# Designs tried in a protein design run: designed miniproteins, single chains, continued (5). Part 62

Each design is a single chain, and the fold is of that chain. pLDDT is the mean over its residues in the fold that is shown.

## One batch from the design tools (miniprotein)

Design m18274
Fold by ESMFold2-Fast:
Structure m18274 (fold): chain A 80 residues (1-80)
Amino acid sequence: MLEEVARALVKQAQDPDFKASDEIIQKWRELAARAQKSLRVAIEYLEALRRLLPELTDPAVREELGRQIDAALEELRKQE
């Protein structure tokens, strides 16, 4: 389930006009809230996104999304 949602966001990030930014982080936080506000679920979701990064065709989008994932993971891990 989490991996499928992660793949959907990675698909959106492949759009050439899409910029990996606070919008992606916001969507991940919304997903975590829907999953009973669990920090663990949010962390697992971001780790799933990291595993799917090699499936991105655009290297620039992959690098930018990777940095956003790392920043989001650091923020979430600080909360727990």
Scores: mean pLDDT 64

Design m18275
Fold by ESMFold2-Fast:
Structure m18275 (fold): chain A 71 residues (1-71)
Amino acid sequence: MDGREKAAIELSRAAEFAKRGDAEKAIEHLRKAAEYEPSVKADVERAIEFLRRGDYEEAARLAEETARKLV
């Protein structure tokens, strides 16, 4: 469905920004994913917590795993 595809794209973008150390951009795209697909909200909130703790690699991994579940 359209919303799931958009959420997967935004989660993938968030993972790339997290890998680059850009927490602000990663959070922006994580929030967009939850707006397109509310079912990922819990995973998005957990990824944001990892970013706030400086665990960028874990945040990127969770975002990528969540995107895979949408396809």
Scores: mean pLDDT 86

Design m18276
Fold by ESMFold2-Fast:
Structure m18276 (fold): chain A 105 residues (1-105)
Amino acid sequence: SAARRKAEELIREGEKLIEEKKFEEAKKLFEEALRLAGPEDVRALTNLGLALLRLRKYEEAKELFERALELDPENVAALAGLGQVYLHLGKFEEAQEYLDKALAL
């Protein structure tokens, strides 16, 4: 659909903004991509989670990565993202478990 094509374009532009460290701008593009692609789009969920993680919104990032893993339990980006969230929350054992899972895939 046209909406799905637009969501893919927004994800690509948002990923470029992440590389440029424009995290708030990337977040807005990923939020729009998720609205257009639907709430089950794993790529939009993980990219939005990453943008929130970079913005230090750890609990919000955690919720998005957990949703992505409910849809795709072996999603490397979501596993790595949860690992980073737990690291920032000082939960080092949980961080290690998620990072080890991501590296094993």
Scores: mean pLDDT 90

Design m18277
Fold by ESMFold2-Fast:
Structure m18277 (fold): chain A 68 residues (1-68)
Amino acid sequence: SMEERRRLRERVLELAGKYSELQKKIDEAKKNGADPETIEKLQKELDRVAEEIRRLARELGSEVFLPR
């Protein structure tokens, strides 16, 4: 339904925002000399968010919403 598509789109946009925030956190952590384990945890979270976005985007009939 159109309502279901709208909910999926809103969720994708929300996750895209989270992805951007996590990228900035990783960059900041690297700049500030954070522990490798901290950076690894953030990268794993980023990967999870990216996978969820890709999965939901397919349901909306779009291949990918994130840059490659």
Scores: mean pLDDT 79

Design m18278
Fold by ESMFold2-Fast:
Structure m18278 (fold): chain A 69 residues (1-69)
Amino acid sequence: SMEEQLEKARAFLDELVEKGVLTPEQAERILAVIEQKLKTSKSYTLSEGELLRIPGVDRETAAKIPRKV
């Protein structure tokens, strides 16, 4: 379900914040992108370009973020 996919996404984003890979604000922006994608499909895929549009997310940080499940 969309709610179950969002809960899993929130869990891994929270772990990346705890590890210092992401700020809480960056994690919230990424979660919003995932939620928007899940409203139009049963799954999501994050592109490098979408992640790089988030302030403070560089290519190294983007590479550490799971892009699909």
Scores: mean pLDDT 77

Design m18279
Fold by ESMFold2-Fast:
Structure m18279 (fold): chain A 62 residues (1-62)
Amino acid sequence: SRDELLDKAIEYADLAAQRWKEPISWVYLGKASVYFGKAYPSFEEQAKRLQKLAEEVAAKAA
């Protein structure tokens, strides 16, 4: 359901905030964006682009 997708988005956003400035934080932020995009399909393409960017930043920071 949408509520389940939003709960996952918030969960990953919270994990990203807790691990802020660590490379894994960007991976969590990317996951949060994807779940938000699934909950609100009008933002799905933006969410995918944010996930890709977050993964690229995490890879360079590691």
Scores: mean pLDDT 79

Design m18280
Fold by ESMFold2-Fast:
Structure m18280 (fold): chain A 64 residues (1-64)
Amino acid sequence: ETRTLRGVTTIGGKEYEVELELTRLPDGSYEARWRARDLETGEVVEGTATFVDEGIALIYAVSM
C-alpha cells in the first residue's frame, strides 16, 4: 500500500517542505518517492529510492 507523508526539515541550514510517497513492494521492500521544496528560494528537488525498511526510507528521504 502507498502512504503519503508531509513535513518540514532543515538541510544544510535551509528549510524544506518535504512530501514523501512510500509504497510497499511485494518482496517486502519499500519504494520511496520524495519531493523537497526550498522554503527560501522555492526550488524543488525530486528523487526516488528503494529500501528494505520503512524507517530507513523515511530517514534517507528527509535527510537527502
Scores: mean pLDDT 70

Design m18281
Fold by ESMFold2-Fast:
Structure m18281 (fold): chain A 45 residues (1-45)
Amino acid sequence: KEKEELDKLIEEAKKNPGKSPINLSTFMERRKKRVEELLKKIKEE
């Protein structure tokens, strides 16, 4: 659920960078954290 929202948010930012001002460093940080969160969810599920 959260991973889906995060994925859509990131994708939307790539489509409309003016609407979703996510800078490169923040984008990379979120990607890293998302991978870690996904690993946690896989272990949990």
Scores: mean pLDDT 65

Design m18282
Fold by ESMFold2-Fast:
Structure m18282 (fold): chain A 66 residues (1-66)
Amino acid sequence: METYTPEEVGELAREAALEAGLSERGAELAGKMARTDAISSGKETLSGEEAERTVRGAVEIGRQLE
């Protein structure tokens, strides 16, 4: 299973938000939130499952804030 850095998790969340139809601003917010959450975990990398959960949560919050 792939592992993801906080930076990569942020990029995945931004792309996923754009694909879900969020604005550029919403996508940037989702990316920043996902990256911050990943950093707050204290881990250098996240598992694929942890990354997917983080991305999904960030996209949902970004959608709610539009």
Scores: mean pLDDT 80

Design m18283
Fold by ESMFold2-Fast:
Structure m18283 (fold): chain A 70 residues (1-70)
Amino acid sequence: MKEELKGRIETLKILAEQLKKAGYEDDANRIMELVEKAERALENGDLEKAQKLIDEAVSLLTEARKKFDE
């Protein structure tokens, strides 16, 4: 589980960097903030908190992607 969550965090970092490069810096920064909190939760052994933060980051990513439908 911890390794799976770590993989999800790394994927979110890559996607957030792509958003920033595309000019959606505010959305990328919000996602990265949640990713940092998720990393700290994993470091502290709080898997439930880490999963919740990852899910919130995924929701923000989904919202940001709607901007590309313009």
Scores: mean pLDDT 80

Design m18284
Fold by ESMFold2-Fast:
Structure m18284 (fold): chain A 97 residues (1-97)
Amino acid sequence: SLPEPSLEELERALRHAQEALENAKKGDIDKAIDSLREAMEEAFRAGLYGVALHAAMTIVEAKRLIKEGKKDEAVKLLQDSAERIAETLQREIERLR
């Protein structure tokens, strides 16, 4: 079994994922990526490697879409990914209660 993540680390990761979602909804791609990176780093430290990998892959793909001029697709990807990451983190927090 992986070591159980701390509640504080999960709550920080969730806040960053929620910030990424909010910024993506506003079309602020740079802030959405920065917040998603913070969520990725907190998830990695918490041992949630699947969540961290999902965030990392999303950042790479969003940057690729931006370089191709596909900003609307990048926004949708960031919204969908941030929402799913937040939902996963919220479930993990409830599991620890």
Scores: mean pLDDT 87

Design m18285
Fold by ESMFold2-Fast:
Structure m18285 (fold): chain A 62 residues (1-62)
Amino acid sequence: MKLIVEAIEDYEAKTEEELSIKKGDIIEVYEQVDDYYWYGKNLKTGKEGKIPKKYLKLLEEL
């Protein structure tokens, strides 16, 4: 699965496995981890990690 999503709120990573985002950041999603988390890369920072789906909106499905 490959999706382009936008952060709708700021989120600070609580663990090394999580991804920090700022509102307006574009994330490329590679995997659905579970019902609540996607795994992706923040295109602004180049960092990868799990992010709660509720802070993201879908822009494009690839």
Scores: mean pLDDT 82

Design m18286
Fold by ESMFold2-Fast:
Structure m18286 (fold): chain A 78 residues (1-78)
Amino acid sequence: GKAAGEEYLKRGDEAAKEGDYVAAMQYYRRSAELFEESGDLLAAAEAYEKMAQLARDAGSDITAEDLLKRAEELREKA
């Protein structure tokens, strides 16, 4: 549900600030899934955009581009 999506998004932000890339990516992905399930497409897009920023910071530009494309598709459906 939406509340669970918001909780995982917050945990992802905390992990990202601590430099825990793996945990941050897992929390953001779970957040995006929960927001998509609840129909909160804009919130899901924000989670994918946060994952894209982490991927870019880690040097994975192709992964970042794929995540940003998914975020844009969700924003178009919102």
Scores: mean pLDDT 86

Design m18287
Fold by ESMFold2-Fast:
Structure m18287 (fold): chain A 118 residues (1-118)
Amino acid sequence: SAALEAVRAAAAQLADPDVAVRTEAARALAAALDSPDPATREAAAEGLLRATTDPAVEVRRALLDGLTAALGSPDLAARELAAGLLGALAATSRDPELAARAAAAYAEGLARLQALLG
Protein backbone atom coordinates (compact mmCIF):
# COMPACT_ATOMS: atom_id res chain seq x y z
CA SER A 1 0.00 0.00 0.00
CA ALA A 2 1.31 3.45 -0.95
CA ALA A 3 -0.18 4.87 2.27
CA LEU A 4 1.61 2.25 4.40
CA GLU A 5 4.92 2.92 2.56
CA ALA A 6 4.50 6.68 3.17
CA VAL A 7 3.83 6.08 6.89
CA ARG A 8 6.90 3.82 7.19
CA ALA A 9 9.02 6.50 5.46
CA ALA A 10 7.67 9.17 7.86
CA ALA A 11 8.40 6.90 10.86
CA ALA A 12 12.01 6.50 9.62
CA GLN A 13 12.31 10.32 9.38
CA LEU A 14 11.75 10.54 13.18
CA ALA A 15 15.45 9.52 13.47
CA ASP A 16 16.58 12.49 11.31
CA PRO A 17 19.02 14.95 12.99
CA ASP A 18 16.99 17.90 11.55
CA VAL A 19 14.23 19.02 13.96
CA ALA A 20 12.17 20.38 11.02
CA VAL A 21 12.24 16.94 9.30
CA ARG A 22 11.15 15.17 12.54
CA THR A 23 8.42 17.81 13.08
CA GLU A 24 6.95 17.20 9.59
CA ALA A 25 7.24 13.42 10.11
CA ALA A 26 5.25 13.69 13.39
CA ARG A 27 2.61 15.80 11.59
CA ALA A 28 2.32 13.27 8.72
CA LEU A 29 2.04 10.33 11.15
CA ALA A 30 -0.71 12.09 13.16
CA ALA A 31 -2.68 12.70 9.92
CA ALA A 32 -2.27 8.98 9.04
CA LEU A 33 -4.28 7.98 12.17
CA ASP A 34 -7.36 8.81 10.05
CA SER A 35 -6.41 6.10 7.50
CA PRO A 36 -9.13 3.49 6.76
CA ASP A 37 -6.34 0.84 6.65
CA PRO A 38 -5.70 -0.71 10.12
CA ALA A 39 -2.08 -1.57 9.20
CA THR A 40 -1.41 2.07 8.24
CA ARG A 41 -3.03 3.33 11.49
CA GLU A 42 -0.98 0.90 13.63
CA ALA A 43 2.29 1.85 11.89
CA ALA A 44 1.45 5.55 12.41
CA ALA A 45 0.60 4.99 16.10
CA GLU A 46 3.90 3.10 16.65
CA GLY A 47 5.89 5.98 15.12
CA LEU A 48 3.93 8.58 17.10
CA LEU A 49 4.63 6.71 20.36
CA ARG A 50 8.38 7.12 19.62
CA ALA A 51 7.80 10.84 18.89
CA THR A 52 6.33 11.39 22.41
CA THR A 53 9.92 11.16 23.80
CA ASP A 54 11.58 13.36 21.13
CA PRO A 55 14.08 15.75 22.79
CA ALA A 56 12.82 18.76 20.75
CA VAL A 57 9.80 20.56 22.23
CA GLU A 58 8.87 21.66 18.67
CA VAL A 59 8.36 17.98 17.65
CA ARG A 60 6.30 17.21 20.78
CA ARG A 61 4.22 20.39 20.28
CA ALA A 62 3.46 19.42 16.64
CA LEU A 63 2.53 15.95 17.94
CA LEU A 64 0.16 17.48 20.54
CA ASP A 65 -1.52 19.61 17.83
CA GLY A 66 -1.86 16.66 15.41
CA LEU A 67 -3.22 14.26 18.05
CA THR A 68 -5.70 16.89 19.28
CA ALA A 69 -6.94 17.25 15.67
CA ALA A 70 -7.25 13.43 15.41
CA LEU A 71 -9.64 13.45 18.42
CA GLY A 72 -12.11 15.13 16.01
CA SER A 73 -11.85 12.28 13.44
CA PRO A 74 -15.11 10.62 12.30
CA ASP A 75 -13.23 7.28 12.73
CA LEU A 76 -13.60 5.86 16.26
CA ALA A 77 -10.32 3.90 15.91
CA ALA A 78 -8.44 7.12 15.08
CA ARG A 79 -9.96 8.87 18.15
CA GLU A 80 -9.01 5.92 20.42
CA LEU A 81 -5.40 5.91 19.15
CA ALA A 82 -5.15 9.71 19.47
CA ALA A 83 -6.45 9.64 23.07
CA GLY A 84 -3.97 6.92 24.08
CA LEU A 85 -1.05 8.76 22.46
CA LEU A 86 -2.04 12.03 24.19
CA GLY A 87 -1.91 10.13 27.50
CA ALA A 88 1.58 8.86 26.62
CA LEU A 89 2.71 12.40 25.65
CA ALA A 90 1.37 13.79 28.96
CA ALA A 91 3.23 11.08 30.93
CA THR A 92 6.58 11.45 29.08
CA SER A 93 6.79 15.23 28.52
CA ARG A 94 9.34 17.19 30.61
CA ASP A 95 7.74 20.55 29.64
CA PRO A 96 5.03 21.27 32.28
CA GLU A 97 2.95 23.43 29.89
CA LEU A 98 2.98 20.80 27.12
CA ALA A 99 2.32 17.99 29.64
CA ALA A 100 -0.67 19.93 31.04
CA ARG A 101 -2.08 20.60 27.54
CA ALA A 102 -1.64 16.92 26.56
CA ALA A 103 -3.29 15.78 29.83
CA ALA A 104 -6.26 18.13 29.22
CA ALA A 105 -6.67 16.88 25.62
CA TYR A 106 -6.41 13.26 26.85
CA ALA A 107 -9.13 13.83 29.50
CA GLU A 108 -11.43 15.50 26.93
CA GLY A 109 -10.79 12.68 24.43
CA LEU A 110 -11.60 10.00 27.02
CA ALA A 111 -14.80 11.83 28.05
CA ARG A 112 -15.98 11.99 24.41
CA LEU A 113 -15.11 8.32 23.79
CA GLN A 114 -16.87 7.21 27.00
CA ALA A 115 -20.02 9.16 25.99
CA LEU A 116 -19.96 7.55 22.51
CA LEU A 117 -19.25 3.95 23.67
CA GLY A 118 -21.62 3.93 26.70
Scores: mean pLDDT 86

Design m18288
Fold by ESMFold2-Fast:
Structure m18288 (fold): chain A 87 residues (1-87)
Amino acid sequence: MEEYEKAKEEFIERAKTEPINAVKALAGTGVRVPPLEIVKESIKKVVEEARKTLEKEFPDLPEEEKEKLLKEIEKAGLEEALRTFNS
């Protein structure tokens, strides 16, 4: 359980930081991509890595439980990005 919570926290932090940093990096290059599209793409990558980790570490968990955790990670990332870009 502790390792499960630790992995969840790490992926949530990545979802909160990596998409925002990607938006800032692309803004410096003059590329016209809406920030929300960059955020969604980055979050998708974090969620896919989390899914693979859950499959390796917790193969006995029902798919519904895995989906619940992955949605929580996605939600945390989206909320942080919306707070950052809509404030």
Scores: mean pLDDT 76

Design m18289
Fold by ESMFold2-Fast:
Structure m18289 (fold): chain A 59 residues (1-59)
Amino acid sequence: KKILSKEELELALIVISSLSDKDKEALAKRAGVSKEELTEAVKNKDYKKIAEIVNNYLS
């Protein structure tokens, strides 16, 4: 698993929040989470959950 810096996590949050609903659903499925879980992690700035999602996506 990759260790992401705070700056990388902030960038990932911005990128994820800018995605279309369809792309968010695809990302969530690939990362093994629901679209609702992904959206909630972005809303709450849950960097630990965002890091998990990004690591699963890049694996």
Scores: mean pLDDT 78

Design m18290
Fold by ESMFold2-Fast:
Structure m18290 (fold): chain A 71 residues (1-71)
Amino acid sequence: SEKEKKEKQKLASEGTGEALRLIGEGVEHYIKGERLLKEGDKKKAEEEYKKGEEYREEGRKKLEELKKKVD
């Protein structure tokens, strides 16, 4: 029905926005890591890369869960 379609679109839109926000946070941490590496702070760069990967994985999992709910 049209109602079910709109509800699915709303859930997909809201969840996609949240997943993209998490992926964006991961990108920001990656960019910060690159700057730290160029400044010679390898330890802080590695910590930022690890945080970036954690955010990216969380966003990826969110997208997979949304795909299951919409499919």
Scores: mean pLDDT 82

Design m18291
Fold by ESMFold2-Fast:
Structure m18291 (fold): chain A 59 residues (1-59)
Amino acid sequence: ERQRVTLEAPIAPGESAEAAARRLAERLAAALDPEARVEITSVSQEGDTAIAEVLVTYP
């Protein structure tokens, strides 16, 4: 099954919005079942915050 989730991640100094989104998505994947797959479908930036749309797929 698949679920769409919106994540908001603070951007670290010297970090891109995509890097911040990827870091948070990887932490989300680690907190979920190890068989779950997390895919970033879009990333936008608002100031110092990265807004990511993520698709989570379970086996």
Scores: mean pLDDT 78

Design m18292
Fold by ESMFold2-Fast:
Structure m18292 (fold): chain A 90 residues (1-90)
Amino acid sequence: DRKAALEEAIRAAREEEKKKAEEAGLSEEELKKKKEEILEEMRKLDPSLTDEEFEELEAARLVGDALRAQGYDVALEAAEETRRLLREER
């Protein structure tokens, strides 16, 4: 369930990013080019960085953006998750 919910959130985040880019007049080609430039720059700093690791980092950022856009406060959610972990430790 949690994995399916996370995958759906990532999908929604990617779709929302695409929609925002279209509304801003950016083409999908321009978005791809920008992502590729960032990946190349990161690989110059750390050549061991894999495509999967980069996608995980980008997905985490996109999930945060999607949650914010859907009316969720990412900071509040993180705070509540931290409280939950502290409760489980106890």
Scores: mean pLDDT 58

Design m18293
Fold by ESMFold2-Fast:
Structure m18293 (fold): chain A 91 residues (1-91)
Amino acid sequence: MEKAELYKKLAELYEKQGDKGSAYNWLGMAYFEEGDYEKALEYFEKSLELNKDNPLRSAGSLGNIALAYEKLGDEEKAKEYMEKMKELLKK
């Protein structure tokens, strides 16, 4: 099974459980695996917004946003989001 297909299935399962934040994160990962980094970024940002009250989930979304920007060639944005992730992990 291709990784993108597996991640879309995970997104569907999280959506059914009412966990839209995790669903958007897995959907973003599916688009990332398909090479659609702009669409992946959109879903990671939606995941971040829904997870804003959970530091650990927010850190994961921030890391994924940084990776998407890196793939898009935006090194400055990738660095910015990686630093935001590190700040959340400092407790």
Scores: mean pLDDT 84

Design m18294
Fold by ESMFold2-Fast:
Structure m18294 (fold): chain A 79 residues (1-79)
Amino acid sequence: GRAIIDEARERGERLRRQGETLAAGLYYLSAYREHRDSLSPEEQPEADRLREEGRRWLDEESKREMDLISRAVESAVER
């Protein structure tokens, strides 16, 4: 249970250190999904926090990407 959370955290942090923010976020979400049913009630808040952190990273990267695309499209479609 907790060891799985700790391992997921270590691997996700390693991916983030390599600049792979999307991969790190996706890994946290995937690990949560795969191990959710095997978590004890005491471990669920910690797992939920990792999931939220992963979603935040994905959301931040997605918003940055979408903002760049949106601005490029608006510039190209300008009349």
Scores: mean pLDDT 73

Design m18295
Fold by ESMFold2-Fast:
Structure m18295 (fold): chain A 97 residues (1-97)
Amino acid sequence: LLEQLPDFFRAAILAKEANDEYGLEAAKQLALAFLFIALARTYKELGKEELAKKFLELAKEYVKKAEELLKKTKNEEVKKLLEKAIKELKERIEELE
């Protein structure tokens, strides 16, 4: 049932159950980064390069915010899921450059 959910959704659920406020906030920042990556891809497909670039830069900003929150994340399983999600989203950002 969780197979189709990105790792940051699993991290959010686990962080909430573990009362890890920083892990939960990191997962939320990654959810926003994921949305901005989807918008960047959509605008690139529509030939709107400047708008695609704007959303790609926003995605990078939210990944960076999540990395700072990861440093304060207490639960080791949440931390590992967030690290995996950050790597995956960075790869998706590089594909769109």
Scores: mean pLDDT 84

Design m18296
Fold by ESMFold2-Fast:
Structure m18296 (fold): chain A 75 residues (1-75)
Amino acid sequence: DDRLRLFALFADRLAELAEKVYNNPEVAQKIREIRDWALETGDIDGGMEEILRLVKEYAPEKVPVVENFYRSIKR
């Protein structure tokens, strides 16, 4: 499914940014765990909500990017 594939790619890019740009491998690992859980369950909305929670805490300036992406993959 295109929605699930787009979510996986976005989560991977966000984890890479957390690890390489923000120097936060712990947050990158959490994003990858959320991605894997959402892919296994099909709960992309739950996965996006958990990622948004994490981004609000560690990189609040990136919240609009995450929210804009979430709106673009509407159900």
Scores: mean pLDDT 83

Design m18297
Fold by ESMFold2-Fast:
Structure m18297 (fold): chain A 119 residues (1-119)
Amino acid sequence: PVVLTESGGGTVKEGGSLTLSSKVSGVDFAAHAAAWLRQRPGQPPVVVATLSPDGSATGLAPEVAGRFTISRDFAAKTLYLHMSDLRVEDTATYYNALGPVEGPGFAHRGPGTEVTVVA
C-alpha cells in the first residue's frame, strides 16, 4: 500500500518558521510530481507548492512565494515544505500529495498536519 507519513506541524508564533515533512513508501517516489496543499477552516484545499518528479522545477502560490520552499530527498524518500516568516493567515491543515492532479485531486495524498500561527 502507498503510505505518506506527515510530521513537523504544531503551534508557532508569527514571524517564526516550521518544516513539514512527508516520508513516502509503496510507490516509485522518483516517478511522481509532488505538491503541498493548504486547507483553511471551511475552505477547499488549494495548492501552495509544487515540485517536478526530478526536483528541477518548482512552483509556489503568490501568497507564499519568498517565504516557503519545497524540496525532496530521493535517498530518504521524503518531501519537505520549509515555511518561514509565518503569518496568522498561514494557520491551516497542510497535506502532501504525489502524482499529477487528475479529476478531483492528486493520485496520493497524506492525512494532513495542522499548523497554528499565533500573534
Scores: mean pLDDT 81

Design m18298
Fold by ESMFold2-Fast:
Structure m18298 (fold): chain A 67 residues (1-67)
Amino acid sequence: LTREDIVALLVRVGGLSRERAEAAVDLAVANADKSPEERAALLVERTGLSPKVARGVVALAEGSGLI
């Protein structure tokens, strides 16, 4: 998956705005040196995403090679 594919999926399935989806992906990538759990927690704290959506963002970024 490309970055664009992940953003599009978060908008379509997660109900996020384009700007929110991009911010979430950027935050996950910027914290690539942290564990997946730590990255998901940061997304919840910084962007207000639900824990399930935050874990989904981290998993998609990991699986796509963005992290």
Scores: mean pLDDT 77

Design m18299
Fold by ESMFold2-Fast:
Structure m18299 (fold): chain A 66 residues (1-66)
Amino acid sequence: GKAELQAKIDELVDKAVRAYILGDYETALEYLEKALELAKELGDENTVKGLERGIKQVKELLEKQK
């Protein structure tokens, strides 16, 4: 149900944040993109926009590592 999808989004975001703190931007990006898929499935526009913004920021940091 929606509650289970929300819990999975929260879990993926937590994993992304932990990877981000470790400087593993590739892993952080993977988890954020997975969370975005689930947020789109839920139809939660605010969460979708927040995740898209986070993904953009992580991609910019990943580019700086190259």
Scores: mean pLDDT 86

Design m18300
Fold by ESMFold2-Fast:
Structure m18300 (fold): chain A 71 residues (1-71)
Amino acid sequence: MSQKEKALELLEKAGVAAATGRYDLAIELIEKVKELVPEELYKKAVEAIKKGDSKTALEYIKKMTEYLKSQ
């Protein structure tokens, strides 16, 4: 599996974790892709999760996914 494919799988799992209130897991999964995405997108996703804002967290997880697909 390529680094990109693995990162996309981790972001999909992070989205499910954020949507289901598993915030610690969502942060752990996002941390694993931080070197592959713009720091601003990663930080905004983590901040949203820490605030319990699942809608904003999912928006930034989607933006990270779109970024990786464009690479």
Scores: mean pLDDT 84

Design m18301
Fold by ESMFold2-Fast:
Structure m18301 (fold): chain A 69 residues (1-69)
Amino acid sequence: SLADENLEKAKELLKEGKYEEAVPYFQQAIALDPTRAEAYRLLAEAFEKLGQTVIAKVARDAAERIEAQ
């Protein structure tokens, strides 16, 4: 799916240390499939690497809520 394609691209960028570039791909994956907890978790990791700790916590909490459903 297009959501999976965006998530795959975001994961690749994250592995390459391209955190700023990874963020919009994770956001697009979430917009296309908001049930994918993995996308929120990895978005949180990207924000953490960028020093955006508050935003990272919000994304991690979203992943936990989805997994609890």
Scores: mean pLDDT 87

Design m18302
Fold by ESMFold2-Fast:
Structure m18302 (fold): chain A 70 residues (1-70)
Amino acid sequence: ELDELLEELRELLREAGLSEEEIEKVIQAIKDGDFDAATGLLARAASRLSPEKRERLERLVKEIIELVQK
């Protein structure tokens, strides 16, 4: 379910130290299919996460992209 994946993404981005405004910007960009708008914030989040959580972020983004592109 897309909403469940987006909520997991929000929690992971909060753990990475993004603000609520930054998190909503990422979520909105993903919903709009504008992944380029989200890439800078996603890269910053990934750099702040452990390797395990970075892999989880990459998997979540991939699953969300697959759902949004339909």
Scores: mean pLDDT 81

Design m18303
Fold by ESMFold2-Fast:
Structure m18303 (fold): chain A 68 residues (1-68)
Amino acid sequence: SVEEKLKEFREELERLFEAHKDWSVDQLRQAVMRLVKKWIDEEDDWDVIAEINRVAGELFAEELKRRA
């Protein structure tokens, strides 16, 4: 389901943030962009693609606030 895929994506992104708390904003941004591209390149469902982009943006913004 879309919900299961989004849960897996969220968990992978959260693991990335947890593993790299000392990374610069630019390093983190590059890693997030690579992860998003990997997930999107494997999807043919535009609704899933749209939600991956939304979730990535939201979680990245939240993580940046935690680091500020």
Scores: mean pLDDT 84

Design m18304
Fold by ESMFold2-Fast:
Structure m18304 (fold): chain A 67 residues (1-67)
Amino acid sequence: ADEKIAEASRLVQEAVEAARAGDFETARRLLEEAIEKIREADISESFKTALIGEARRAVEEAMREAA
């Protein structure tokens, strides 16, 4: 397994937790860090696009629920 993807998954979970706590600045920062890890991962560009889409969706939903 690509370690970058494992790290990105952790960052997305932390971003979701920050968003639910109302810390939208931290949530956005962690999401961007997760996206960079996905971009650095040794996987296909189509998988990167899909994973980035899922990460953005998860964090945006958490922000919407907290707002």
Scores: mean pLDDT 83

Design m18305
Fold by ESMFold2-Fast:
Structure m18305 (fold): chain A 87 residues (1-87)
Amino acid sequence: FLEELKEELRRLGFSEETIEKIINAPSLEEAEELIREEFERRRKEFEEELRRKGIVLSPTQVAAEALRRIGDEEDAILLVKKYFELK
């Protein structure tokens, strides 16, 4: 399961260093914080890109584009929860 988790996190765009920090986190709560911080960073970068390009989207359109380009934060959290439950 660990190798499947690592491959899924790589597919979601996490670096090897971040993946190692997540799997070696002392608690599920700390692993979730690492994931939320990464996705918060990605969202801010995406919003700045839209602002720089002068693109005006509704909140629903922003959410849909973020899901397509950044990925689903909750999917990553659920995957990591499953891993910690098996520890």
Scores: mean pLDDT 75

Design m18306
Fold by ESMFold2-Fast:
Structure m18306 (fold): chain A 77 residues (1-77)
Amino acid sequence: GSEEYRKKVLRLIGLKLRVIGLEEDIRLLRERLARTTDPAERARLQAEIAALEAEIARLEKEIERLEEEIAKMPEPV
């Protein structure tokens, strides 16, 4: 019913907000990387960016699956 649909939509919104937050974190790290000249610090920042990009990819797969589930439900927005 409507409650199941609502719960899935709220979860989808939560996942999308988390992706936006991680994209902002990556933006700030890339700005820091751009002004960093030390090779060891640059390597650490690149590794942190890569880890956050991997988390975004995982979340995007969850979002896609959830959007497909919502699209099959009888209660559209």
Scores: mean pLDDT 86

Design m18307
Fold by ESMFold2-Fast:
Structure m18307 (fold): chain A 64 residues (1-64)
Amino acid sequence: KEEILKEMEELVKKELKDDPELAEKVIRLIRQGRGDAAASLLLNNGYEDLAKKLGELWKKYEES
């Protein structure tokens, strides 16, 4: 589980390097157990591909 969380945080930081405030909000939602809300926030901000990748990682996290 911890490895998947780290992977999600690193992915968000890498893809949102130009939007650190959004990255912080997304990571906070992940840490609060709100991965679906984090993916929705990314979709609402136009990061469709990142939202899909995060959603798949979150699903793996819940299944682990």
Scores: mean pLDDT 80

Design m18308
Fold by ESMFold2-Fast:
Structure m18308 (fold): chain A 60 residues (1-60)
Amino acid sequence: MEENIKKALEIEKKYREQADKLMSEADKHIDTDPEKALELARKAMELYEKGIEEVRKLLQ
């Protein structure tokens, strides 16, 4: 059980770091290419949600 929690935290961290990078890229494009910024932000949100889902699977 504790091992699964540690693994879940590592998975969450990887997805969060990838999502944070995409969100940072989105912020850079807000003024120059808002459509690209929106697409990057959407992908970031999908990664945050995927990370949460993967954590739930391990903790069930």
Scores: mean pLDDT 81

Design m18309
Fold by ESMFold2-Fast:
Structure m18309 (fold): chain A 56 residues (1-56)
Amino acid sequence: MSDEELRKLLEEKYGRPVPRSVIDAARGLVDALGLPDEHLLSVAEMFLETELLVEK
């Protein structure tokens, strides 16, 4: 999955712009832990939900 595909899926699901920092953090964690790309969306959702809680 490309970073652009990941961003588009998250923006469609949450109905708001996704910061590049969320995409970068998700990619970095997946790469650091050696996780398969199938976990990339779930990891990115976790980071995005954290950002949404902080903005509240």
Scores: mean pLDDT 76

